# Designed miniproteins, single chains, continued (2): the designs that were tried, part 86

Each design is a single chain, and the fold is of that chain. pLDDT is the mean over its residues in the fold that is shown.

## One batch from the design tools (miniprotein)

Design m6973
Fold by ESMFold2-Fast:
Structure m6973 (fold): chain A 68 residues (1-68)
Amino acid sequence: GPKVALVVDKDKEKAEKAAEMLKKEYNIDKVTLKVAKNREEAEKIVKEFVEKNKEPLIIVMEGELREY
């Protein structure tokens, strides 16, 4: 499909709900789900994902894990 997505959250259940929404409502073909304990871990996950994926992507992150 045209889109690959990454979901990063502190809560696994919350991340799973976000991933399900992306697949059903936005027709995302591939969703990768990662759990991060803090901002530094989330940033490393995002960086590695972006470096490995050449396709257009959507990144969904919990607000507390975002860089300001």
Scores: mean pLDDT 72

Design m6974
Fold by ESMFold2-Fast:
Structure m6974 (fold): chain A 84 residues (1-84)
Amino acid sequence: EVDALLERLREAVLAGAPESEIEALRAEILAAVERYLRENQPPDASIEETLARVEALLAALVEVLRTAAERGDAVANELARQLG
C-alpha cells in the first residue's frame, strides 16, 4: 500500500538511512503508483505523465524531509549555543 511505503520513506529519510535504501523505497512507491494507475485510470489517461509528476513530488518530499531534519538540528544547535 502506497501510504505504508510513504511512511517507511519518511522514517528512513528522518533516520538518515543510506541513499540506497531511500532510492529503493522511492522505486517501490513508483511501482505501486504505476500499478494503481494502470488498474484505476481511464484508457485515455496519461499514465506516463502522471508517473513523472509523482516522481517529481517524491523528490520534493525527500528534500523537504531532509531540510526539516537539518532545520531541527540547526534549532537544537542554536538552543545549545544560547544555553552554553
Scores: mean pLDDT 72

Design m6975
Fold by ESMFold2-Fast:
Structure m6975 (fold): chain A 95 residues (1-95)
Amino acid sequence: LEEKARAAAEELLATDRERALELTRQLGEEVLSLDLEEFRELLREADAASREGLRYQLLVLKYLIERLRDELDPEFVERTLAKIDELLALLDEVA
């Protein structure tokens, strides 16, 4: 899954780096605005495929943020990576 997410992120960066940067900013803001209690409830109702899809998306975003670190606001990078790690930990708890 992690290797697949990395490949997807690298393909996006190679195809259109500017679009990847815009997408990373938008998705990162969505992640930052996500309520942890609401996310936990979503995971309780989600099937295994949906949880795997969410994990995949979070891993793609995490890799994009790491690769675009120098082009993003440092505070945004730190906060978003921390939030992604919290969401991934919740996914591991439910699995």
Scores: mean pLDDT 83

Design m6976
Fold by ESMFold2-Fast:
Structure m6976 (fold): chain A 74 residues (1-74)
Amino acid sequence: APTPAELVAEARRRVDELEANIDKMTPEELDKRAFELSRLVVEAIHAAEAAGDEATLQEARDISNRLVDIVRRR
């Protein structure tokens, strides 16, 4: 199974990609990618909480906040 750090690293990569390409995506593409990323972030949060990894948990929360900001801009 992926580690909390691996889940957060992938979530960070995806949120960076969404932010970089927000104006180039259709609303449907943005919604699909945002939904998939939200599921990954929830998985990362649960994995970090189970591991007691506060640093990874905080990073996952920051990614979640960035994702909320992205979807507010659509």
Scores: mean pLDDT 85

Design m6977
Fold by ESMFold2-Fast:
Structure m6977 (fold): chain A 82 residues (1-82)
Amino acid sequence: PLVEAAIRLLEGAIKAVKQGQYNNAISLLEAAKEILRQLPRTPLVEKALEFIDKAIEAVKNGQRDEAIKYIEEAIKLLRELL
């Protein structure tokens, strides 16, 4: 349930970025991080958190395509846990 919830938040963040809703995107990315912090710290979870941090930075810098790419990489890693 937690991994699936994090993936749904990350998918929502991609939609928010595509719609120019950058504050909403950051909020969704931060919420996904909070969920992932409840999971055991494995290398895969740590790498997913790293990509989410990079996505947040890209959103703050107006780097839309980079932000989406980092979010998609985090989703791919988290799908390995399903």
Scores: mean pLDDT 89

Design m6978
Fold by ESMFold2-Fast:
Structure m6978 (fold): chain A 90 residues (1-90)
Amino acid sequence: MDELAQRGARTIEAGGAAADAVLSAEEAARFAGKGGYRIAQSNGNDEEGARIAGEYARQAALRGAERLREQGHGDVATAAELAEASAKSE
């Protein structure tokens, strides 16, 4: 469950260039959090389990944002932080 959410976040981290080219930073962060949530939900997890999975993916995406800044993708990192704040409001 949470492993699937973390996998989503790792995809964003590993594919930083792809996320920058194909997805906006905001979409990348949302993908990590909400993607993990939806995957957990589709696997029969309840809302609480799905939200926990999403939180794990979101946290991993935030850690990836630091790496993106180091690689010169500061705009991507900023959008990821904004997306994290938005996800918290849910």
Scores: mean pLDDT 54

Design m6979
Fold by ESMFold2-Fast:
Structure m6979 (fold): chain A 102 residues (1-102)
Amino acid sequence: MSLGELFAKAVAERDLALLEEFKRLFLEAFPERRIPVEDLDAFLGNALATTVLAPYLDPDGDGLVDRDRFFALLEEVVTGDYRVLPKTLAEGLRESAKRYLS
């Protein structure tokens, strides 16, 4: 399974175990807390997360994503416990992930 497929499947299926595996592989690739947006897109092989979540991933507009923030937002999408993300954006990401897997 590619990293992009693993990410999309975790999000689409709300699979917490797949999300934890994705986080493990992410930490191996990005030990630093700040990640360039371009590096995140390259790692995923798609722009799903950055396109949908950009205002929440990079609120300062500096082109750097906070890894811990990214993980927290993904947990909201997978669990359905929306604290920061609007439900409509989380559902939009899940529908995009389902289409990516088709």
Scores: mean pLDDT 80

Design m6980
Fold by ESMFold2-Fast:
Structure m6980 (fold): chain A 108 residues (1-108)
Amino acid sequence: SFEELLEKAREALENGDFEEAIKYIVEALEQAKSEEELLRTLPLLQELVDKLPAGVQKAIPHRIILEDYALKMGFKPTPEVLEVVENMIRLSLVSEVVREFLLKFDVP
């Protein structure tokens, strides 16, 4: 379930298994069907981003790119949804798993 994937991601992060935590977060995002579920990933995404180099953490994608991804994922581009997308884009700079997930939404 979505909740079990979030718990596994948290446990992996607590154990220092950064790549496993990313895998479970991506699987949770693939199962997210509501804005509420999407926003539940945000605390873990923030913890993952906090482990990245300072330059990556401070990278701010242009708002238009954040809004485009949110809409293609089927969500309203609310400030909270855009924050989830922003953290996913930051993680994509260092994670192939996250990059491949985002590429699924780069279809015309």
Scores: mean pLDDT 81

Design m6981
Fold by ESMFold2-Fast:
Structure m6981 (fold): chain A 78 residues (1-78)
Amino acid sequence: ELLTVAPNEPPATPQEILSFLSSLTNVKPTQEDVEALSKEYVPKSWLEEATKLIEANQKDKLLELADYFHLTHLKKIL
């Protein structure tokens, strides 16, 4: 299925993003990472698709998805 983000979808909260990152093996976000992520618009639908990619062990596609949405800081953490 094609990933489509609604233009007016609220961004994922920093807490939701941290929970997602904490579910990943070997990811340890710093305070600076949290602050940078709070300035980055991460759509909630992105987290849903990213979770599916993690479950499928498709890290390359996860990084590509982050690039597609211009999530440069999140991609750096991954």
Scores: mean pLDDT 67

Design m6982
Fold by ESMFold2-Fast:
Structure m6982 (fold): chain A 70 residues (1-70)
Amino acid sequence: MLTYNFNIDDQKENDKIYELLKKKADEYEKKTGLKITINKDGNTITITAPTEEALDAGLKLYNEALNEVR
């Protein structure tokens, strides 16, 4: 299992990115059948995926969420 961790110090920005990323991950799973797990612990958002393909997709979704919030 592969993971990436992101730290976002602003709690409001962190919360918005987390919610948007979860929505995007759910849409990705419905489209592809690949599950991307998003967790939040304090200022840290963790993306977990079973394969490199799913992890790469998760990172792209994270960048999309960042661009939409920022």
Scores: mean pLDDT 81

Design m6983
Fold by ESMFold2-Fast:
Structure m6983 (fold): chain A 65 residues (1-65)
Amino acid sequence: SSELEEAKKKTVEEIDKIISLTEDPEVREVLRKEKEQIKSIEDLELLKAATEQAKKLAEKLEKEK
């Protein structure tokens, strides 16, 4: 489904933003592994929820700078 692939792409993009904002190399490595796991998820609603949570975390980290 093109909707599923678009949702995966959006989730990965938000995780990449968090990786760029995080200074802890161990946390960055964990997030890179999570990003790879997103490619195997086929639950559209779960991907939408993951994207929303990642956006909230990215916004929080951006405000801390």
Scores: mean pLDDT 81

Design m6984
Fold by ESMFold2-Fast:
Structure m6984 (fold): chain A 75 residues (1-75)
Amino acid sequence: SEEELRKLLIEVLGEENAERVMELINSQPIPEVREKLKEELLETLKELKEDPSLIDTRPPEEFPLLLLWLELRKL
């Protein structure tokens, strides 16, 4: 759900970045693509929650969703 995704985004990236990501997803004009992005991001966040060190040990380029949102590079 969108609420579940938002809560995980806040937990992993913080409230400011969570709002930014949600805005970027919801600005996607094609609903099918928007839903797919939500699903892919949810799986990525589950992985990061299981191993938070992935942010420190892997470059952002290894997270495909982060490449779609250049604004996240300010993390």
Scores: mean pLDDT 64

Design m6985
Fold by ESMFold2-Fast:
Structure m6985 (fold): chain A 105 residues (1-105)
Amino acid sequence: MLTPVERAIGYLDVAELVSNDKELVEEAKKAVEERDIERLRELFYNTDKASMVSALALAIYLLENPDISAEEELAFINEVVDELKKKGPAKSDKEMAKMLKEIFK
């Protein structure tokens, strides 16, 4: 199984493909490698891109819970998806980012 750092980097790689925000992704990867959770939280609150909000939240979660199993990680993701379903469809990337920030509080 991949380490929490490797899994966090994987989520950021996927977010780069969706967000096209290479500078933010590189900054986030550096913070993950340095285990700088405070920097990751700063980046999380300052972005309005839903894919980046999701990747940063998962990176923070994995760094705070390094012994978490893949099954527990998936359960956490499913819980977030269920909360999003309750909020209804987002009309924009910015609206989705706001919804995700409220769920990950």
Scores: mean pLDDT 83

Design m6986
Fold by ESMFold2-Fast:
Structure m6986 (fold): chain A 69 residues (1-69)
Amino acid sequence: SAAREAGNQLITQGQAALEAGDKEKAIAYYEKARELLADNPTAVLVIEANIAEARGDEEKAAALRAQLA
């Protein structure tokens, strides 16, 4: 779907922003992705893990990602 394509692109942009050290920009991209993918629980979980990582909460990010294993 168009929403899934756009949401996944925003996740990719968020990851690139985080790698560049721009945590604020990364979170903004992830929040937009979460809105577009709100009907997909697995995608929301992935995005919440990415937001936790961007906020420096590695423990929360790891715990959320473990639920996807």
Scores: mean pLDDT 85

Design m6987
Fold by ESMFold2-Fast:
Structure m6987 (fold): chain A 87 residues (1-87)
Amino acid sequence: SLLEPVINALRTALELAKQGKAYEAARRALDVVEFSLKYQPSPELERAVELLRKAVEAAKNGDYDKAISLLEQALEVLERELEREKA
């Protein structure tokens, strides 16, 4: 599935965010998901973009816990869709 590389990128971003690089992590995750959305539009990718835009703003404002939570929510949305595709 085309979602597997996107999910792996979000997992890497979440690890970076937990290491204190929440802004860089959220920005990189947003870039990857926005790129995927351009070529394969889906409601799940649109939802992930919405969550990741909020994560970038939270990190920019120094709310790193909120940014991490929003990254986790975006990852969960995409993991649920991947599981549905495999069923």
Scores: mean pLDDT 87

Design m6988
Fold by ESMFold2-Fast:
Structure m6988 (fold): chain A 62 residues (1-62)
Amino acid sequence: EKEKRIEELKAAIEGVRQGLDWTRAELAAHADDPAAVAFYQARIDAGRRILEKLEEEIEKLK
């Protein structure tokens, strides 16, 4: 039961992390572009909130 939930949460986290890593790399590569900075910053912020929730769930399950 816990193992199944942790497995699903880890898969979700991995997907979100991959998206965030890509977005952060794009932000860093285009840091001189204000429009790109605003766009990627918003996406990073949203993804960070999702990761925090998923990580919190895993910590409770262990």
Scores: mean pLDDT 81

Design m6989
Fold by ESMFold2-Fast:
Formats: structure tokens, sequence, C-alpha cells
Structure m6989 (fold): chain A 66 residues (1-66)
């Protein structure tokens, strides 16, 4: 799970927000957080994969999975 969050952070830094979202969803699914995975996936897609929205999603997932 931590490895997926690190990959998401690097993907955001590289400007690859779609790949970052894939890692965030995978981390939540591995943690059994199905509802959160669906919710985050929908919200970031609706934002057009806005880097700030994806970055905020990463921080929420980090706090949630701590």
Amino acid sequence: VEELLEKAEKAIEDGNTKEAVRYLVQALLKAGRLDEAVEIGIEVKKSGYDPEVVKEALERVRAELA
C-alpha cells in the first residue's frame, strides 16, 4: 500500500495525473476501502484530472490509510 502511494506521488510530480489516480485507487482497493476508491475515482475524473485535486486526493488517502 505505501509503495502505491509513493508511486502516485511520483506520477503527480511527473505530470502524469491519470497514472497517479490509478495508484491511489489500487491502494484503496488493497486496503479494502472500496467506497473511497470509487468516490475518489469519480471526483478526480470529473475534475479532468486536475493536479491539485489529485494531490489533495493523495493526502486524503495517506491520512485515511495511515
Scores: mean pLDDT 80

Design m6990
Fold by ESMFold2-Fast:
Formats: structure tokens, C-alpha cells, sequence
Structure m6990 (fold): chain A 86 residues (1-86)
């Protein structure tokens, strides 16, 4: 019983830590993209800034996806172990 509760608590912690990391990465990516879009509005070289904004967004999204996949895998592993003990 105690071990099942500990595994579930660990899964919740891993999920919360993963979500916090994802939220930080999203915020940083959004700020970088917003900055480039604001420069695009003021610049004659609008297309270049918009292209850079897309690249930053794509790189950020790929990194977020990796963190999300790793977090999901670890949470699923912990939950499966908890279920096996029930």
C-alpha cells in the first residue's frame, strides 16, 4: 500500500516538474518570437525577421516535444509500476 502511494506521488512530482519545465520553455520561445515579430513590424527587412521567428518557434517546439515525451514516458513507467502492485 505505502509503495503504491509513493510511486503515484513520484509520478505526480515528475509530471509537475516536467510541466513547469515545458511552461518555462514555452514562455522563453514566445518572448523570443514576439521580439522578432515586433522588430519585423518596424523594419524594412520584415520577411527576414519573420523567417527567423519561424525558425526559433520550430526549434523551441521540437525541444518542448522532447521534454514532453521524456516526461510522459517516465510518468507512464511509474504509474505502470504502481498498477502492477495493486
Amino acid sequence: MEEVERLRAEAERVEAEGQAKIDRLKSQTDLDVKSLIEEAKKSENKENYLKRAKTVKEMGDKFIAKVEAETQRRVEELRARAEALE
Scores: mean pLDDT 85

Design m6991
Fold by ESMFold2-Fast:
Structure m6991 (fold): chain A 65 residues (1-65)
Amino acid sequence: SVVEKDMERFLDKLIDEGVAKGLSLEEMERIIDTAAEIFVSLGVDKELAEKLKEKHLERYKERLA
């Protein structure tokens, strides 16, 4: 699915930009939550969007460590 791959790429880029800008985990969580809602509205499965959100938040935590 093109939209699922677009979501994963977008979240990867958000993580990189968040690290570069020094965003807190709480700020990144709000941004990723909003992005997930938008991608669900564009046709991404809600369960998959939630899984991608959790995966990218965990990666952000690792990038901050």
Scores: mean pLDDT 86

Design m6992
Fold by ESMFold2-Fast:
Structure m6992 (fold): chain A 86 residues (1-86)
Amino acid sequence: MSELERLAERTRRTLIEMIAAGRSVDELAQVIVDTALQALRLAGITLSAAELARLRAEARRYAAFLVANRDKVRQTAELEEQARLE
């Protein structure tokens, strides 16, 4: 498993946990931006100021979508947790 795959899986779990904990759109957007920047760094990619601003705007839109669908995200996380129990 690559470092990028591990980063993506950790971020997915963190976002689900934050949504379940009732975290704000701004808090979710910050985690999305930080994770994207780490993934880009691992890939050797640097962003311009304009590209970084676009990333932040897109992260806020996605965070707002996740918050709007919080109940569905929480239900999915609960089902995944139940599926892991053996």
Scores: mean pLDDT 77

Design m6993
Fold by ESMFold2-Fast:
Order: sequence, then C-alpha cells, then structure tokens
Structure m6993 (fold): chain A 80 residues (1-80)
Amino acid sequence: SREEDIAHAEDQLRAAERRFEKVRDKLSPEQAAEMERLLRRGRELVEQMRAETDPDRFGELLREARSTIAELFLKLREVE
C-alpha cells in the first residue's frame, strides 16, 4: 500500500542515516557531502510522496526514492 511504501522508504533512510553517522569519521569531505546530498534527496522524495494524491505521480516518486536509497547504500558499502 501507499502507507507501507512510505513507511518502508522512511525506515531505509533512517537505517542509512545511522550507518552514515557511524562511518562519517572515515569519509573524505567529498564523500560525506555526496552522501549528505543523497540523504537530503531521499528525505525530499518521501515528503513529496506523503503529499502526492495522484497514483501515477506517486509511482514515479516511489521509483526515484528507491533509486536514491539504493545509490546511498551502494556508496555506504564502498566505504565499509
């Protein structure tokens, strides 16, 4: 459901934020800035998903959110 998709994206972003904070001291300023940008983008997309009432646009936002979260976890994996 819409609510489940939003909750799942929120949970993944929270997990990514916690993981980012754990490795922050090992990151270059450039790596930290890139991950902060992805986290900010993910949060913006989730906020847009909460406000979106059109199913087609919601689907586009969900796809973008999933892509952004996947990229963030890939970047975090490269650091660890």
Scores: mean pLDDT 88

Design m6994
Fold by ESMFold2-Fast:
Structure m6994 (fold): chain A 65 residues (1-65)
Amino acid sequence: MSVEEALKEIAKALETEKDDAEITEKAVEVYLKLSEENRKEVQEIASKASENGSTKKELAEALKK
C-alpha cells in the first residue's frame, strides 16, 4: 500500500472518533501493509501534522488532503 493511501485510511479512522482502540487497530493494520520505508515516511508525516497541536479533526484534514 502507498504512503498516501495509508494516510487516508488513518485520517478516516480519526474522523469517525468512535474509539481510540479502533483507531490504533486500524493504524496497525495499515502499518502491516506498508514496507519499512513507507512506515517511516508515514510516521514522519504524522509527526509533522501533529507538531502544531492539531485536534483529531485537523489532523485528519492534514492527512487526507
Scores: mean pLDDT 69

Design m6995
Fold by ESMFold2-Fast:
Structure m6995 (fold): chain A 95 residues (1-95)
Amino acid sequence: LEERLKRLLEKARELEKELAPLREEAEAAWAALTPEQKAQLAAEQAALSKELKEMVAKLEEAEKTDPEKALELTEELMERRREKLLALLEKAKAL
């Protein structure tokens, strides 16, 4: 399990490299928005951040009692972060 977690962290780094261009596009799209449009997206971003924070809390608890569950939660958290970035980019471009 510890070795699997280390390999999962390495995979997370690879995903970060893949997401870097998307983050740059998201930042450029965000910079083009009006203050009103930014406020609208910020509210949705806050809701997604709350969900991710709750997932992190569950992961921390699972690490103490259920290492297999902790691995599953880690994978889910990584996928949610990717989905959040793509959703924000799509909404920013639509505005």
Scores: mean pLDDT 70

Design m6996
Fold by ESMFold2-Fast:
Structure m6996 (fold): chain A 76 residues (1-76)
Amino acid sequence: MEKIVLTEEERREFSKLLEPYINKAKERAKKEGNTNPLDIQLEAYRELAENYDEGFGEVARQKIEDLEKAKENFEN
């Protein structure tokens, strides 16, 4: 399976689309006392992926997989 590679324009659009999810995840993390940036990003990408089946939803799923692999390699 080939990784999705975004154009510069698509990357900007994805970032704009992601911003409200990041803000929502930050507010939730603050209420729960968990301010881990990785967990905040994962939550934001998961919510975006749930709202979109294709396109940016698939990009979000790829980002989740990459971040989960990074988290597995960080044992601290």
Scores: mean pLDDT 74

Design m6997
Fold by ESMFold2-Fast:
Formats: C-alpha cells, sequence, structure tokens
Structure m6997 (fold): chain A 102 residues (1-102)
C-alpha cells in the first residue's frame, strides 16, 4: 500500500503551496525586512508540515493507537474509506518499516 508515500507527497505539495503563497505576497512588498520575515515564516511553516507528517508516521510505526489515528486522518483528508484488509496491509507495512529502521 502506498499510503506512506502519498502522505509524504501531500506534505511536499502543501509545503510548496506555502512557499508559493509567500512568493506571491513577497512580490507585493518593497521592504527587505518584511520580505525576509515572510520568507522565514514560510520556510518554518513548510518544515513544520513535513515534520508533522514524519512524526505521525514514526508514531504510527511505534503504536497501534497512533497507526489507527494516522489511518483515520488519511481517510478524512483523501475522502476515502479504507477496507479492513487495506487497513491491515498499511499496519503490516508500518510494522515492517519499524523493524528496518535504526
Amino acid sequence: MEVIEKLFKRANEESLKVIKKAEEEASKLTDKKEIQKLVQRAVAEALRIIGDTVEKILAAMRSEEAAEELLEEYEKEEGVELSEEEREEIREELRRRRKELL
């Protein structure tokens, strides 16, 4: 199941949207200090989006409860309902990845 890959791709897309919005706002500004603050906030928000996704995936690998929360969030955000078989495939993938990680 490609759920983990889709979560990372989504985090990257949302991060790029934050950067693009900041770029558009920066184009309206003439003060260097305001532009720098805007860029710093956008970079921090982009890193936060990616970091939150990584933390959720790592938590899901360590805990069945966190894995269930990750699946529920994925279903809500993608507008899909996973079958019990699909949910178990994702849980097995998380367990496998946990064994392979340092």
Scores: mean pLDDT 76

Design m6998
Fold by ESMFold2-Fast:
Order: C-alpha cells, then structure tokens, then sequence
Structure m6998 (fold): chain A 74 residues (1-74)
C-alpha cells in the first residue's frame, strides 16, 4: 500500500522522466527521431505510474492518476 508521500514521489518521478524526454528531443534534428524520444519519455513516465499503481489500492490508483493528469504527465 502506498503512502500519500509515495504517490506524490511517483508523480514527481514520472514528471521528471517526461521532462527529460522533452529536453533530449530539443537536441534532435530529425523530426521522426524527435518524436521517438518524446514517446520514450512518455513511456518511461507511464511505467513509473504503473509500477506505483501495482502497489496501490483502487482509491490510491485514482488519486495517483488524477494527480498525474493535473501535473500534465497523463
């Protein structure tokens, strides 16, 4: 079971992964490769959220994804 702090930490880590993908995309010249880098960052963010969700109750999963959506991760 997750604590409130663990839920916030998971969302923060997911946001960091997403932002890291965006920053790497800025360095890429090829539009197709840039898109792939962004998608990889999105994938990493979702993997972090899904790993946290596996340890969460149904109520905590709802809060996790609502917080992620509010912060622009999902």
Amino acid sequence: MLTDEEIEAAVDKALEAFNAGVEEAKKEEDPAKRTAVVLNGIGDAYDILLEAAKKATPEQRKRLFELAKKRGVA
Scores: mean pLDDT 78

Design m6999
Fold by ESMFold2-Fast:
Structure m6999 (fold): chain A 74 residues (1-74)
Amino acid sequence: PPKPEILEVGEIMRELGEVLDAGFAGDREGAREAAERLVALLKKMNPELTEEQLERIRRAALETAEWMGRRAAA
């Protein structure tokens, strides 16, 4: 049976995939919702993460999603 930490890593990977999928499809709201879930999971696993670190991760994910959406539309 997988350890709890491995299951949470799987959830993080799934939410990251959702951000990228939404970005590629041009779904800005879906990408934002997935990024919020990703950040919430990261904070749950590592409560010592600062708000600045979490915001940096959120921003990077959303910027990547927006870039992918614009590139797919071009």
Scores: mean pLDDT 76

Design m7000
Fold by ESMFold2-Fast:
Structure m7000 (fold): chain A 65 residues (1-65)
Amino acid sequence: AAEAAGYAAGVQGGITAINSGLSEDKAVEIGETLGALASLRAGATPEVGRKAGREGGKKGVEIAK
């Protein structure tokens, strides 16, 4: 649940960042941050969400392009 929440938050973050004119690297970084926050909200460690959010951020970049 926490990993899935982190990934989903990362995807959304990546899409939003690219649509806002940010670089792919910054979009992935935002995905990491949002993933970590989503994981904490779900009751897991930020490390779980950061990793999932990074992968989600990469996917969000692909979707937005």
Scores: mean pLDDT 80

Design m7001
Fold by ESMFold2-Fast:
Structure m7001 (fold): chain A 71 residues (1-71)
Amino acid sequence: MDEEEFNEEVLEALGLIGISIAVNAVKRGKDTVEEARAWVDRMIEKLRELGASDETIARLRAWADEALAKV
């Protein structure tokens, strides 16, 4: 059982935290929206490598797109 190292709930939570960090970086004027999107896409691909499901990846991408569109 993948209960300890990067189970799906942990990967989803890491993705949400990463999206929040990226959005806040844009709001702080530290990153452009394009730089934040590129960083989030790279992070999500790493989460896929760590075992995140296609459904979790799709949700994270949708949340990132919505959050970054508001900035």
Scores: mean pLDDT 80

Design m7002
Fold by ESMFold2-Fast:
Structure m7002 (fold): chain A 76 residues (1-76)
Amino acid sequence: GAAEILARHRDVVDPAAILERARALYDQYPDSLSLDEATRIAATELSGEARGNFTSETSGNIMLAGISSLGEKSRL
């Protein structure tokens, strides 16, 4: 759940920042994402950005890939 995701990333990213981005994603894609899934995507993007593994373009692509995977089948 969201609490476990926040606890996992607390040393890398501020939990408040994760929740803010997760709520924005949930508001933008309410039919495609649950709040837990939005939180996971937000945590992954922010953690990747903090570590320098993602550019803004790369973060957007990962988010879209995650949404597409959720829409196709329960393999995530």
Scores: mean pLDDT 63

Design m7003
Fold by ESMFold2-Fast:
Parts: C-alpha cells; sequence; structure tokens
Structure m7003 (fold): chain A 111 residues (1-111)
C-alpha cells in the first residue's frame, strides 16, 4: 500500500529527525537552540557548496543525535537531492524548524 508506506516514511523522519531537535530545544533553552541551528545551517551550506555530502551527513547526525547510517537512510527514503539539502541548510540558518519538518514530510509523501 503506497499510502501506508508514505505514512511510515513520514513517521520515521519525524521520529529520527524532528524529535531529537525538539528535545534539544527543551533541554538547552530557546536562544541557545536557535544559535546552534543557525551555526548548523551555515556549516551545512559550506559543506554542500564544496560538494562534501559525506560531511553534511556527519553534521546532521551530530546535530540530531542520530547515527550517520540513519541520516543516509532518511535522505535515500525521502529522495533528497543537493537542492533539497541547500533548502534544509537555509531553513536551519533561519531557525525555521517548522519549515524544515514540512519540507521533509512533503518529500517523504510526494518525492
Amino acid sequence: DPLEEARRLVEFVIRNFGEPLRQAALENGYEEFLARLKELGEKLLELIKNKDLEGAVKVLAEATNVSESTVREIIERTKLEEEDLLEIAELLRKGDVHGLLVLLIDRALNG
């Protein structure tokens, strides 16, 4: 069932990407969390511009407290391309966690 598969992908992305970021915000306070997101976004932007996708995976894994293999699986299952990773970096630079989750959900369902 394609809809059930899409639903499981969305749940997987939220659980392995969204929840760790939310927990970090609750633990470290909003301003500290926002500063970390902006730094992460800037670092990702530099890595993607240099075509260092492996470095981008490592940075995302560290930020989400998720394994590099899980980050690769999320990227593969959501069909994220270089342009999508640039958009993710920009959303992180803005501290737009809501926009980031919407992008990942949209790609999981419609990618």
Scores: mean pLDDT 70

Design m7004
Fold by ESMFold2-Fast:
Structure m7004 (fold): chain A 64 residues (1-64)
Amino acid sequence: SKEEAFEEAEELIERLEERPDVSAENIEAAKKALELLKAGKKNTSTDVITKVAYKDLKEFIDSA
């Protein structure tokens, strides 16, 4: 279900926070993208990192 996909995405982001090779900016972009998707909102950010995170997470959730 979509609810299960959101929970899985949250867990994946938490695992990324444990990785020393992942920047805080990438983590925050992923969290922001997931928040927007949970709210059913489109990404209005001009930031490339947030645009990529939004696209990838949306595809992941839509495939569930």
Scores: mean pLDDT 79

Design m7005
Fold by ESMFold2-Fast:
Structure m7005 (fold): chain A 59 residues (1-59)
Amino acid sequence: SDKYKEEIKKLIEEANKKVAEARQKHPGATLKQILADPEVRKFLEEVAKKINEIEKKLS
């Protein structure tokens, strides 16, 4: 449904925003270094979990 797609889209946008914010907090860091940050990794894992929970609710 459209609601499902919109919720997933928002979660992806939140993940992208978190990575962008981490880049600003860590000047000169590579993407690999940003993705190795425990706070960034935890946030991305929570986003993935939320996406999976939405998918399960529609299964």
Scores: mean pLDDT 80

Design m7006
Fold by ESMFold2-Fast:
Formats: sequence, C-alpha cells, structure tokens
Structure m7006 (fold): chain A 84 residues (1-84)
Amino acid sequence: ATLPINYSNPLGAALTLLLQVPRERAEEAVKALAKIPGVSEELARRLVEAALAGRVDELLRLLNTLSEEQLREMVKVLEELLAK
C-alpha cells in the first residue's frame, strides 16, 4: 500500500517520495530530477544517494535550498516515477 502524500507540505512530500526510490531505479530518478529547472545532475544525485543511505538530515538540508515550485515539481516527477 502506498502512503498518502501531503502535497500542502512539498518539502515533506519530496522527502517521503525520495526515501521510496528503490536502488535499481536510482539512475532513472537522478535523470528525471535533473530535468527540473535549477536542479543540477550533481544535486539530483546527492538527493537520491542521501535518500538511499537514509541520511534524512542531509536530505532535509539539500531540500531546504530548493524553492517551493522546485519541490512541487520534484513531487510530481517522483510520483510519476514511483507509479510505474
């Protein structure tokens, strides 16, 4: 069962979805996130690697550097990725 995502908290939603990315789909997630304006491939890779390592504090710090619009787009991208 998929956990409900709180879209009114885009940072919390992005955090929750990033933690759900399986290791075998990590490269797909990095490429998808890097397409978001203002999100570099390096930042996308750090986000996915931090999530896979369970480094919630680092993940929160990185997500706090992003705008609400970037976080909402990230939620959309990750929801689409995880729906498959």
Scores: mean pLDDT 81

Design m7007
Fold by ESMFold2-Fast:
Structure m7007 (fold): chain A 57 residues (1-57)
Amino acid sequence: SELEKKLVTLETAKAILEAALAFTKTLDRPTAAADAEAIEKAIAELEEEIKELEKKL
């Protein structure tokens, strides 16, 4: 179904962002903390969207 396809897409996007977050936290640069915070916020928003979508499945 379209909902299942969307769920897989969102879960994949979350996995990519989690990998990016882990990498960003290893960087010793002035922007690393701000970049990590932005990625964490994006992950939280995706988690909320995934939860809402799962309620419809």
Scores: mean pLDDT 84

Design m7008
Fold by ESMFold2-Fast:
Structure m7008 (fold): chain A 67 residues (1-67)
Amino acid sequence: MAEERIRHMAKLIAKHLRDAGMYEEAEQVEKAGREAVERIRAGTPGDLAISEFTAAVTPAVKKLAAA
């Protein structure tokens, strides 16, 4: 299910951000994951919610990849 995928991705990305010392970005990713799950529960299609979540976390992921 899209909710479970988003929760798993958010936790995994946030863990790697915390391991890299990026605590603020980790919190932002966890928040984006929670918001995406809430949108799915409110009727947003899973694919759209995943796309929105991915866009929201892209800046943090780019910082992590460049480290």
Scores: mean pLDDT 82

